# Ledger of designs, part 12: designed miniproteins, single chains, continued (3)

Each design is a single chain, and the fold is of that chain. pLDDT is the mean over its residues in the fold that is shown.

## One batch from the design tools (miniprotein)

Design m8409
Fold by ESMFold2-Fast:
Structure m8409 (fold): chain A 80 residues (1-80)
Amino acid sequence: APSEKDLEAEVLISLGRMYVSLGKKLEKQGKYEEAIEAYEKAIELFKKAAELAEDPKIKEEAEKLLKEVEERKKELEEKM
């Protein structure tokens, strides 16, 4: 059975994915500053998930998503 920490990490990953989706939508609308704020919230959530996760698979997923959103934020900042 998943631990409470793993379940919490999965919730944080899901919430982070929602913020990434919001950021992408805002970016398509030309709302670059608002998109960056959404990506920053996703970064915080994925970082917490990676730190909290005890399951290596959940930790690896959170770390991968963290790296992907950090790169996306950097690419967007270079377009502003």
Scores: mean pLDDT 89

Design m8410
Fold by ESMFold2-Fast:
Structure m8410 (fold): chain A 70 residues (1-70)
Amino acid sequence: SLEAKRQAAAERYPAALEESVELMREAGAPEDDIEDMEELARRLAATEPTAEALAAAEEETIEELRKRRE
């Protein structure tokens, strides 16, 4: 289910985001974008590994990134 997938993602997300940050640095992405990705990793690391908590943290971070790009 989607909820089970989010639960699994919560446990793996910090490592996946760290890899994404490294790829962004290698690609020459803007520092602000890299900092946003690092903040997402920090928020997820502080979140209890539940589907609901992960969804809330992701939505807040994604919305912040969208506002910065607009």
Scores: mean pLDDT 65

Design m8411
Fold by ESMFold2-Fast:
Structure m8411 (fold): chain A 58 residues (1-58)
Amino acid sequence: AEFLELQKRITKELNEVMKTAKSDEEREKKIAELNARQRQELDTLMEKYKAEVEKLKK
């Protein structure tokens, strides 16, 4: 469920950037920041997911 929540949040944030960015340069910068944050959060979720999978397969 957390992966779906993350995906929804990223989509919403991307729409905000597209709607509020006043130039292509600003949009590119904000998208790059969003991608960096998404990667970090996915990394954290992957570690948490591995722990959860270990519990379920027990």
Scores: mean pLDDT 75

Design m8412
Fold by ESMFold2-Fast:
Structure m8412 (fold): chain A 76 residues (1-76)
Amino acid sequence: SEIKELVEQVVKHVKEAVKAKEEGNYEEAIKHLEKAKEALEKLKELAKKKGDEALVEAAEKALKEVEELIEELKKK
C-alpha cells in the first residue's frame, strides 16, 4: 500500500539521519531528515484523504519532531 511505502521511507531516512549524526555529518543528517519530512507530508495528506485521524496526528507529531531536529542540527 502507499501508506506502507511512505512509512518505510520515513523509517529508512530517519535511521540514515541518526547514523550520519553519530558520525558528526550534520549536513547529511539534515538531508535525510528533509527526505523523511517529505515522506511524512505525503503520509499526512494521504491519511487526511482516507479520514485516518490517528495517522494524521501521528504524522503531525513526527513532522514537528523532525523539524525541531533539523533546526537543532543547523545551529551546529
Scores: mean pLDDT 87

Design m8413
Fold by ESMFold2-Fast:
Structure m8413 (fold): chain A 67 residues (1-67)
Amino acid sequence: AVEEAEEKVKKAEEALKEGNYDEAENFLREAIRLAAKAYEQGDTTAARKILERVSELKKKIEEGKKE
């Protein structure tokens, strides 16, 4: 779950870099779901780190959409 969530975050970063905001948002939604699963499995520290990174990327997507 943790590795899968990290992979989705990386794909979201790549999509954001390309200006594909819809794709980036889809990857972030998947990362949140996987992070929640990791949290339930006891990987609380790793899940929190992923959610912090997701929050940063969501802010960048919102700023990009305003331009």
Scores: mean pLDDT 79

Design m8414
Fold by ESMFold2-Fast:
Structure m8414 (fold): chain A 59 residues (1-59)
Amino acid sequence: MVRVELITSGSTNSLPVSAEQAAEIVQKVSDGKAKVVDIYYTTGIDGREVSVVVLEVET
């Protein structure tokens, strides 16, 4: 599972995303519309890998 934490200049939101949605987010980062400020990996209670991508999104 992939989670995305969105940070704007005064707001933070956290969203679980599918692998397909994660690919779209990576594309936005490469296009300069979002900036990756942190990435970390953790393990869920079921032993599932969880990738957390922290993004700063331009408004």
Scores: mean pLDDT 62

Design m8415
Fold by ESMFold2-Fast:
Structure m8415 (fold): chain A 80 residues (1-80)
Amino acid sequence: SIRDQAAAALRAARSAEEALGVVHNAASAMAAAGASVAERRALFDDMKAIIRELPLPEEDKAAVIEDLDRMLARLEKLAA
């Protein structure tokens, strides 16, 4: 699944740039597949949990999570 592939790719990320690439690619893939708002929200929640556990500097993890939170906020506005 897109969620399983995103989880595996995120766990292999060695930098904030790689993690951001995985986040954006997974979000785009879910949108292209016609995933529901609930499924896309679940993807973002999964990705945030994984990012928090990555062996990256805390400031790098915070930057990736901030970008993901902005994507989630845009999704919530579109769902309203």
Scores: mean pLDDT 83

Design m8416
Fold by ESMFold2-Fast:
Structure m8416 (fold): chain A 55 residues (1-55)
Amino acid sequence: SLEEELKKLEEEANKLQNEAVRLINLGRTDEAEELAKKSREIAKKVKELKEKLES
């Protein structure tokens, strides 16, 4: 269902955010930026799915 897909994407985005924060703390900023980009793309998909649920 769309709700299950939304939950899965939110979980994935949270994992990427947590990893990015850890990498920043380790000074691995380039890797953190790549994870942040992936997280932003997932956030866009979450927004799209929420719009479908509101329809």
Scores: mean pLDDT 82

Design m8417
Fold by ESMFold2-Fast:
Structure m8417 (fold): chain A 64 residues (1-64)
Amino acid sequence: MEVDANGYVTIKSGELIVKTPDGDVTLGPGTYYFEEGKYTFSKPGKEPKEVEIKKNSTITIELK
């Protein structure tokens, strides 16, 4: 069974905060689809990180 790679982000543990113009969205562990582009990700009480999502790519983020 062929799985089409698309712009998915997998969170293995903890919480990810996605900064948007309308405020912060908190995501738990799981796999989420993002449109291609640059996003600002953070953890509660930690500094934000910029992450680039590419079309037809799978990205795994480990929260340290």
Scores: mean pLDDT 67

Design m8418
Fold by ESMFold2-Fast:
Structure m8418 (fold): chain A 76 residues (1-76)
Amino acid sequence: LPTLSATQLKILMYLYNNADQSFTAAQLAAALGISQSTVSAALASLLAKGLVSSTTVGKTTKYSITDAGKQLVTAL
């Protein structure tokens, strides 16, 4: 299994519990009580690992959990 930081794990678990929705970095920062810059860095790492996906609509980028991310969370 990929090694995750505490911040990456918190984001991934939040996305798992809301798997039918997508969220901006700002929405995740507000939901988790973490700075947006920290969330953005963690999301970049999660994207590189294939655990989250991003979709850009206009100027807004939203993130959702992948099947690989769901499998990782269920294996914890």
Scores: mean pLDDT 81

Design m8419
Fold by ESMFold2-Fast:
Structure m8419 (fold): chain A 66 residues (1-66)
Amino acid sequence: SETDLANQIAQAAAAGDTEKVKKLVEEAVKKGLITEEQAKEIIKMIEEGAPPVEVALKASTAVLNG
């Protein structure tokens, strides 16, 4: 479900698992839950060293609101 994916992204991001966050965000795009533009924004945040909590909140919120 969308909630399960959002929870997985939040947990991975909170753990600092950048690789897993990127993979899950790409899956969210493939499933139509977020746009490619939203995914690129989240990946950019990770690449720029945004705090794990901020990445988790942005990614999970995007999935749940999509």
Scores: mean pLDDT 80

Design m8420
Fold by ESMFold2-Fast:
Structure m8420 (fold): chain A 62 residues (1-62)
Amino acid sequence: SLDLEIEATLHTMLAALAEKSGDYEEAIRHYEKALELYSKIPGAEKDVEWLKEQLEKLREKR
C-alpha cells in the first residue's frame, strides 16, 4: 500500500540522517524497520536488497 511505502521511505531517510551524524545504532534501527516494511510490499525486492547491504556496512562500523 502507499501508506506502507511512505513509512518505509521515511525510515530510510531517518536512517541516512543518523548515519551521517555517526549514530550507527540509530541508523541500524531505522534501516531494520524500513526492511521489515519493504518486505511486505510486492515488487520491492531491490529496496530489500539495498537495505540488507546498508545494514551489513553499518554493522561493520560499530
Scores: mean pLDDT 85

Design m8421
Fold by ESMFold2-Fast:
Structure m8421 (fold): chain A 79 residues (1-79)
Amino acid sequence: SEREEFLAATAEELKERFPKSYEIMKFIGDVLRRIGDALDEAFKELKAGADPQAVDERLRSVAEENTALIRKKKEEEEK
């Protein structure tokens, strides 16, 4: 709770002082969370006896999707 309260207060200060940087950092945070979720799911599938090649193919798909999201965000910022 104390850590969550501290992070929320820090986020509010960053948002007030550096609104553009805050939005960029928030976007990066969301991308990192998606990658973390994909890795966690891959671990669960491998533990359940999934084919490693099939898991690798799905992880490559997730990497391509996240690369596209980053590209789109950068294009929106530049246009």
Scores: mean pLDDT 77

Design m8422
Fold by ESMFold2-Fast:
Structure m8422 (fold): chain A 75 residues (1-75)
Amino acid sequence: MTPEQRLEEAKKRFDEAMKKIDEVEKENPELGKRIRGAAEHAQKVAEEANSGLTPDERKARAYEAATIAAEHLLS
């Protein structure tokens, strides 16, 4: 798998997680914002932790971390 393919797959999964957060936010705005905040925080931490990687690899890992955090809180 190339870094480009990993980024595309990570972005797709992230978009799916964000859609679920949007649905939660319509029913419970406070919970939706909390989950979004956690995802954004995980994305930032992963971006900083992987600053030595290529831009595509760094972004892919950031999207992956955000998705994991969102899905964990959506469970």
Scores: mean pLDDT 84

Design m8423
Fold by ESMFold2-Fast:
Structure m8423 (fold): chain A 83 residues (1-83)
Amino acid sequence: SAEELLKKAEELIKEAEELLKQGKYEEALKKAIEAKKLAMEALRISPKELILRAIGLVIRATGLAVEAALKLKKQGKEIPKTL
């Protein structure tokens, strides 16, 4: 279960990175926030050996979300509501 959440978070991080490259900052932000949520859920249920991987994904997803949000603000666009 933790492994499945980590894999999904990694896939969402890849999608967010590609969307950032395409200038699709709103979509990139949404994917990065989804990845962060899954990585945080994985961290809560992770066995000891997966904790560092989960932390790394939380950090990476957070960085992508911040980058996307700053790019959106620079374009004068509203930061989308993320749940």
Scores: mean pLDDT 82

Design m8424
Fold by ESMFold2-Fast:
Structure m8424 (fold): chain A 76 residues (1-76)
Amino acid sequence: MSPETELAGAAAEAVARALGDEEAAERIRAATAAAADASAALPHAIAAGEAVEAGDRATAREHLERALAALEAAAA
């Protein structure tokens, strides 16, 4: 697993939990463990975290969905 993949997974999981979405958090954890390189997910995970800090839950959800899609694609 690349350091970028590990960071993306951890950040995306934290955002999913902050949004109250335990199912998304579990999917992110599973995809992250299976992915060799999902560095493409990192910008989306960072943007989702920034949106959570800004109180913009809708933007956080959109970026979280993009991060999850990138993690799941890398795990396939």
Scores: mean pLDDT 84

Design m8425
Fold by ESMFold2-Fast:
Structure m8425 (fold): chain A 86 residues (1-86)
Amino acid sequence: SHALAEEALAHLRKAAEALKAGDVETAKRHIEEAKELVEQLPLSPEVRERILAQLEAALEALKAGDVETALEHLQRAGVLIAVHAL
């Protein structure tokens, strides 16, 4: 639904804001909430897998301390959601 897609995008925006503020734990929470919402979106399995892969890559970048790469993956996930779910 449009509302679920907007909520997923809001969580990705809050994750990016948290990372820019140095709050990795808050960012991880918002990424996990976005993942749960993406699983509920009326997307093809292929598109859903692509979005979830970007979110998982963001979490992996955060484990490595690479905030810049995590932000890039969050942006790519957001574009995929906007194109396919809005």
Scores: mean pLDDT 90

Design m8426
Fold by ESMFold2-Fast:
Structure m8426 (fold): chain A 50 residues (1-50)
Amino acid sequence: MPPGTPPGGLPSSEELEELRKQGLNTPEEVAKLFRDWYPDSTRLAVKRLF
């Protein structure tokens, strides 16, 4: 089991859109948030939001 995967799984399109509404408007903030929980998908999450 990958240690960076939370029980809720990878962030969905809906979750990423919700985070954008909450004020995550910089790639740095998104990368910091997902670095610990989604190391393999951090790049995809940043690209998805920006």
Scores: mean pLDDT 56

Design m8427
Fold by ESMFold2-Fast:
Structure m8427 (fold): chain A 71 residues (1-71)
Amino acid sequence: SSSEKEKRAKELLEKASEEMKRAGEESNRLYEEGLKSTKEERRELILEGASITVKAMGFFVKAKSEAKELL
């Protein structure tokens, strides 16, 4: 039914939003650690945070696509 598909679409988007929020929090934590670190360690921490964010964004894009197919 349309209602069940809408619920599933909402669940997918909520899950993806939670992952994005978690990734942002972890990326910020790594950035703050980087500010207290050596130049080399700072670079690695910032790049790791960026990688986590990009992966979460990819998951969100996929969730949006799947939600669109359900609607």
Scores: mean pLDDT 86

Design m8428
Fold by ESMFold2-Fast:
Structure m8428 (fold): chain A 110 residues (1-110)
Amino acid sequence: LGAEVVRAVLETLELSYREGRRQTVVVEAHTENPALEGSTLEFLLEGKPLVEVTFEPVAPGRLRVTVKTLHLVTELRRTPDAIYIEALTEEGERYSTRIDVAGVEAALAA
């Protein structure tokens, strides 16, 4: 589960940056953790949700994972350990943040 969802989060952010618009990516993942069914994880940017990850059960042990950017990604720089992004809200406010790859993996494992 974790590796596929981490990839989907990173790819969704990159796609938002490349396309210049908010993006939604849907992947299917296997899980043995029923606690993730119906859960939503939010990645916060200065207290505002940047990315929403929703887990929907589709079959026993199988989840539909929807990854959605909530703000426009205006700048993106990737390193092996982290992704650095600038995002623009609908109100025109700009935010800069760093998403640790290990932090995303830890959130998805919890």
Scores: mean pLDDT 69

Design m8429
Fold by ESMFold2-Fast:
Structure m8429 (fold): chain A 108 residues (1-108)
Amino acid sequence: GAAEEAGAERAARAGREGAEAAGGAGAATAGGGAARGGERAGPGAGMGGGAGATAAAAGAVAGGREGAVEGAELGLAGGGRAAGLLSGAAGAEGVARGAEEGGREAAE
């Protein structure tokens, strides 16, 4: 329903911000294949690009490495604001849920 669509979009955004804060590699991997390359991921951007971006955030969180957190805090994307990583962590929970449904038609 609408809550799932809003959750998927919110998770994709939070995952992108969290992944950028945790390290450009994750965000670049997720974004580069989808929208960052100047072309859309196609009609299923939420399935490909969103899942990739949120998966990157989930990976950063799941790693549990303080290095990822410290790197994000040193980076401008997080800027010493761990809030970006916390948003990414919250997005990772939505991602674990959303990844199971990864690109389900609810994301239209």
Scores: mean pLDDT 42

Design m8430
Fold by ESMFold2-Fast:
Structure m8430 (fold): chain A 78 residues (1-78)
Amino acid sequence: SAAEAAKELAGLLESAAERATGELAEALREAAALAAAATSAEGLKAAAAELEARAAELTGRAAEAARAAAAQLAALAA
């Protein structure tokens, strides 16, 4: 299910954040929290939109990670 896939994604993002530092680690933890909180298709779409907006405020790998997480959440909502 989409909710189960989102929880799995949240776990993967948390694991990635533990191996990262600085802005990248923060972006990955924020993405994990949004994925973990999303329990519906509308929640997943909202989380994806929030991460895309956040990516615009970030640079480099952190921005790329936020956009990648947003795309994955949007795909789970479809």
Scores: mean pLDDT 85

Design m8431
Fold by ESMFold2-Fast:
Structure m8431 (fold): chain A 107 residues (1-107)
Amino acid sequence: AAPRVELVAEKEVEVDGKKVRIRVYLITRPDGRRYALAVVTDIETGVQLAAAAVPLDEPGRASGEGNGYRLEVEVEKLPDGTYRVRVRLYDKNGNLVAELEVEVPAP
């Protein structure tokens, strides 16, 4: 059985003259478990630079590093049962270069 993958947010940003794209996916496994996955990709080459994922049934924070970037994903369960997913991208010097937020529905 294949997981369901849904693109829920994307953002393009220029970092040190390089254009990168951040995509946030909601992944539903065949067993019904859900994950927020963020991926940052070089737009010109298509190379994945960094990725991080957080399970929605265990809200919290995860980080992925690669190619001089650090990508953080934070999942917070809201009082109404929805989830807030916040993604932050940091450059090689530790500067916050992009942030995006999306809300995903309760199961």
Scores: mean pLDDT 86

Design m8433
Fold by ESMFold2-Fast:
Structure m8433 (fold): chain A 59 residues (1-59)
Amino acid sequence: MEKLEEILRLARELGARVRSVQPLTDEEADRMIEALRAALEGVRSNPLGGGIEELDLSR
């Protein structure tokens, strides 16, 4: 569940940036998206407690 905490933290950071008066730069947006993607991949590839989702359906 540590990956879930990471995702939540990243989501809050991204949300704060989006709501900010300052716009996100392309680099900043890309970094946040890649970080979220990595965290989501971690949850998807190694779910804790039987969270088998698209992985089983795809493979």
Scores: mean pLDDT 62

Design m8434
Fold by ESMFold2-Fast:
Structure m8434 (fold): chain A 63 residues (1-63)
Amino acid sequence: AAEEAARFGDLDGDGVLDAGEAGAAAEKARELGLSDEGLKKAAEAVKEKGELSIEEFVEALEA
């Protein structure tokens, strides 16, 4: 589920989610029933770093 959402947001297939791509991934994650707490952590991580790898985004969602 978290990995599926991250892959959905990775629109250019580079394995990195910028702020816009992370937004799309977060919307997909909500549709898939992932927790709001995980989504908040992922959003904060993207804001701090400017971008996240798919692995970093999934780890934030699952934490």
Scores: mean pLDDT 75

Design m8435
Fold by ESMFold2-Fast:
Parts: sequence; structure tokens; C-alpha cells
Structure m8435 (fold): chain A 88 residues (1-88)
Amino acid sequence: LRAELERLAAATGDPELEEAIRRAAELAEEAGRALAAGDEAAAEAHAREAEELAERALELAAKLSEEQQEAAKRALLLAGAIAAELAA
């Protein structure tokens, strides 16, 4: 999942979008870890910031090709899957 996420983020070809996806994934992972540790407040805060960056990433992707938009959406889906595995 992580390697596929990195490939999809790079496939967008836009440095700002790639960074937004990577940061959203990082915050989603932190939310998952916080949830596993029982820190619900930290989990909620990180999840909220991750959602805001995911929205920003999709806004950036909307100005690009359909292929780049699909890569961004798939990367964000994988970020959620990684976070869920860490929360378990």
C-alpha cells in the first residue's frame, strides 16, 4: 500500500499536489496511530487536518488531466487504508 501510494502521488506530476497527498497520508497515519493509542482528541485533530489537505489535493487535481485526478483519488484512498491498518 505505501509503495503504491508513493507511485500514485508521483504519477500526478504536480509537486504541490504530490506534497498535499503525502502530507494528507502522513496525518491520516498519525490519526490511526493516535486512535490505536486511545488518544481520541489527537486522532480527531489529525483526521480533520488530513481531510482538509485531501480536499485541497482534489481541488488541485481538478485543474489537471483526468489521469492525474484518478491518481490523486487512488493515492488518497490508499492513505485511508493505511490509516485503518494502523488503527487496528
Scores: mean pLDDT 80

Design m8436
Fold by ESMFold2-Fast:
Structure m8436 (fold): chain A 62 residues (1-62)
Amino acid sequence: SKEEKIERAKEVAEGLVKEASVEELQKAIDFLREQVAKSTDEATIEAYKTAIKILEEALKAR
């Protein structure tokens, strides 16, 4: 479901925040932005946008 996809994206993004460098987080954000631009599935787009927001907040805090 859409809710399950969003929850999974949160878990993955939170995992990256714990282990990834600033450079790796920036690359992950860029990759996800490209996926949003290429995707036509609304649930997938919202999941990626949720992940991007978590990663951007993590970068802001570093």
Scores: mean pLDDT 81

Design m8437
Fold by ESMFold2-Fast:
Structure m8437 (fold): chain A 97 residues (1-97)
Amino acid sequence: AAAQAARERLDRLVEAMTNAAKISGSKEAEKLVEEARQAVQRALDDPSAIPEAIETLRKVAEELDKLAEKGTKGQSLAYKSLANAARLMARVLEELA
């Protein structure tokens, strides 16, 4: 079912982002990814939280893009990847709303 597939996709994205943030060595990136994880979890537990979760994920993506501007070339690519994952999670939640 579409809803089941979306949930599995969100779970995989959250796990991948959490692991990537830890590998990046950036405590700020880890904090932003944790905010994204908590927003997704709230939305899955309570559908009325989906609009707030989407807004939080977009904000997380913007903050990760800002980190990319300040980082080394390698860090910039990692942060942009995390920002894109946050935007993808927001799109998946929009499909569930």
Scores: mean pLDDT 83

Design m8438
Fold by ESMFold2-Fast:
Structure m8438 (fold): chain A 61 residues (1-61)
Amino acid sequence: AELAEELARKGRLSPELAKKIAEALRAGDSVAAGRYIAEALARGEISPEEAQQLGALARQA
């Protein structure tokens, strides 16, 4: 998931959460992806809009 990598590169999303989100999306594990996205949102590392975009990708994976 290129969006998660881009957010990590901008210093907003922690590299470990970005990696977990990207790996879950590549594996098609929408439940794990959603959990990590929710964690990043709760930490304030991503915006609600960014969380919606990542959630849409998780549902299509």
Scores: mean pLDDT 74

Design m8439
Fold by ESMFold2-Fast:
Structure m8439 (fold): chain A 58 residues (1-58)
Amino acid sequence: MDSMTQAIVQAGRLFGAGDTDGAVQVLLDAAKKSKDPDEAQQLETAARLIRQQGERRA
């Protein structure tokens, strides 16, 4: 499993457990470590979407 897929799966588990901040942090950390600009952009977009969904649950 590639690093991007692993980060997305881990973030999804945290978000499902109610840890929105933890899910966003995992995705942003993976984006910072990514050497691929496209991969980093996708991870940042996923983090933004998770944050928005977390706000709707609050």
Scores: mean pLDDT 78

Design m8440
Fold by ESMFold2-Fast:
Structure m8440 (fold): chain A 97 residues (1-97)
Amino acid sequence: SAAEAEREKLLELEEELVRRGVPREEQALELMRYLEMPQEFIDEYRRAVREKDGERLRELELEIQRRLAERTGTLPPEEEVAAQLAKVRAAAEAAKA
């Protein structure tokens, strides 16, 4: 499927960046370019990294994950979080029995 082909391309990109010894922070920049993020988004990410703005970095990372989910046909991050919370809740209820 198109989603499977996109996941394969993303894995190939990650493997290539790791093979070339690209640092993790620069790997994120390459991923943002692949996802066609605007330059202002990339500049904001670099600023947040430099300033160690962890809250802003989390927001930007969630947007990157949302765009990845759209391209790969996976659930949006919010839906994945909801599914994980539902599983945790079910496990907690089972533990009470």
Scores: mean pLDDT 71

Design m8441
Fold by ESMFold2-Fast:
Structure m8441 (fold): chain A 75 residues (1-75)
Amino acid sequence: MKEEGEKMAELARRSGEKLAENPVKGFSGEQTSGLAEGIGGISSGVAKVLGDDEGSERAREEGRRGAEKAYEAAS
């Protein structure tokens, strides 16, 4: 259970890092940021449903960090 939540947090972190390093051509900073937040939000929701509140919080935080970095990189 907690292991699955941790995997979701890791997925959110990697997705945010890739978006920040390579902003999608044709996407605005807002759109790229929205993608990172969306991945973090979905990952957080899945972790919470699986009963891993800590993994849920980590996934949300990683999504937020990825969104901030992606927005800055694309802006």
Scores: mean pLDDT 70

Design m8442
Fold by ESMFold2-Fast:
Order: C-alpha cells, then structure tokens, then sequence
Structure m8442 (fold): chain A 64 residues (1-64)
C-alpha cells in the first residue's frame, strides 16, 4: 500500500542500516522514534538524553 507508515518504516530501516555502529538498544530506540514521526534531530537528542549514543554520534545524526 501507499501508507505513510510504510514510507516511515523504510526510512527508519535505511537510517539504522547507515549507522551499524550503534548498539542494538540505540537502533531499536531510533527506529521507534522515527516511526512515531520524530525528526532525525529530535531522535538524536532523545537518544543522547537516554545515554544510548555519544555526543559525537548525536551530532553526526543531526548533520543528515
């Protein structure tokens, strides 16, 4: 189908695949945040707040 959710799922998987160095917990949290409609910046800020990624990784994600 042409569901907006399907497009978001595809983009979430692509971003996770582009960041294989992240822990499985961080990858799962990133996917969940993106599927909820959060921007990459919001997701990176949330992952940093949770302690799941470093400040360097958050900056890298925000530069995308």
Amino acid sequence: GRSVQLVREHEAERLVEENPHLSEEAKEALRKLLLQGKSIKEAADELLRQGLISEEEAKRLKSL
Scores: mean pLDDT 75

Design m8443
Fold by ESMFold2-Fast:
Structure m8443 (fold): chain A 68 residues (1-68)
Amino acid sequence: MSEAEKEAMLKLARGILYYLNGKYEKAIEEFEEALKLLPNIENEELKERLERAAKAYLEAAKEKLKES
């Protein structure tokens, strides 16, 4: 696994943990950073899975911030 793949996966995981703990602003930061790393990922299947997950959680976290 490349460094970009590892970092993107770690950022997605941290973002999800922040989201589950109600830290939506921090979750958004992590998901946006994960999305920035996607162009450096050569594995298309992994890239698509990470993009789909990060975008879904990013939108969910943004919706939660609107409620605040």
Scores: mean pLDDT 83

Design m8444
Fold by ESMFold2-Fast:
Structure m8444 (fold): chain A 58 residues (1-58)
Amino acid sequence: MTAERMAKAGRNAILAGEMLGRLTPEAREYGEKGYEAGLAGDVETAEKYVKLAETFVG
């Protein structure tokens, strides 16, 4: 996955969790960090945090 796609994935995870009322604090935190890292072009950090966000979404 590219940094751009990871940024979108992190943001979408946060939005989906918020709309459905399923967002855990950990999923929000990790999704936000993944999104920011993706925007910065840090694909490795973005991948790490997106994977963590996916783990904590439920």
Scores: mean pLDDT 68

Design m8445
Fold by ESMFold2-Fast:
Structure m8445 (fold): chain A 82 residues (1-82)
Amino acid sequence: SMEKERKRELVLRAVGLVLRIIGLALEKTLSAPKEKQDEEMKKLSKRLTELLREIERLLEESLEEAEELVKRLEEEVEELEK
């Protein structure tokens, strides 16, 4: 099925984007002043939980919704790279 193959591609892309977001967010957190690192780490932990839920949703959502999620993750990477 073309839809099944496309969904697989979107899942792989989303996983790659999540790993990039984690890497960029961790670098930003570790670059923060020591007095703010605990707060920033808590924010990162919350965002990681949200990203895991987004990945789980990809398995259950429509193809259109999965494509929108990938686009959203790509936008987050672009924002973090600034």
Scores: mean pLDDT 79

Design m8446
Fold by ESMFold2-Fast:
Structure m8446 (fold): chain A 57 residues (1-57)
Amino acid sequence: SAELEALAARLGMSVESARALARVYEEDPDLAVALARKYGGISEEELRELARLVRAE
């Protein structure tokens, strides 16, 4: 979706990486938060929005 592409670009990620991170968040939110920190401070709210956009596809 255009919204997923825009959010991925804002976070400095490819759409494929954004989908992978969203999947990790659905399976293991603690691990996703740790990965988001490594990606340069992606917040839990941004992770939730990313997961919502991926689910909407």
Scores: mean pLDDT 80

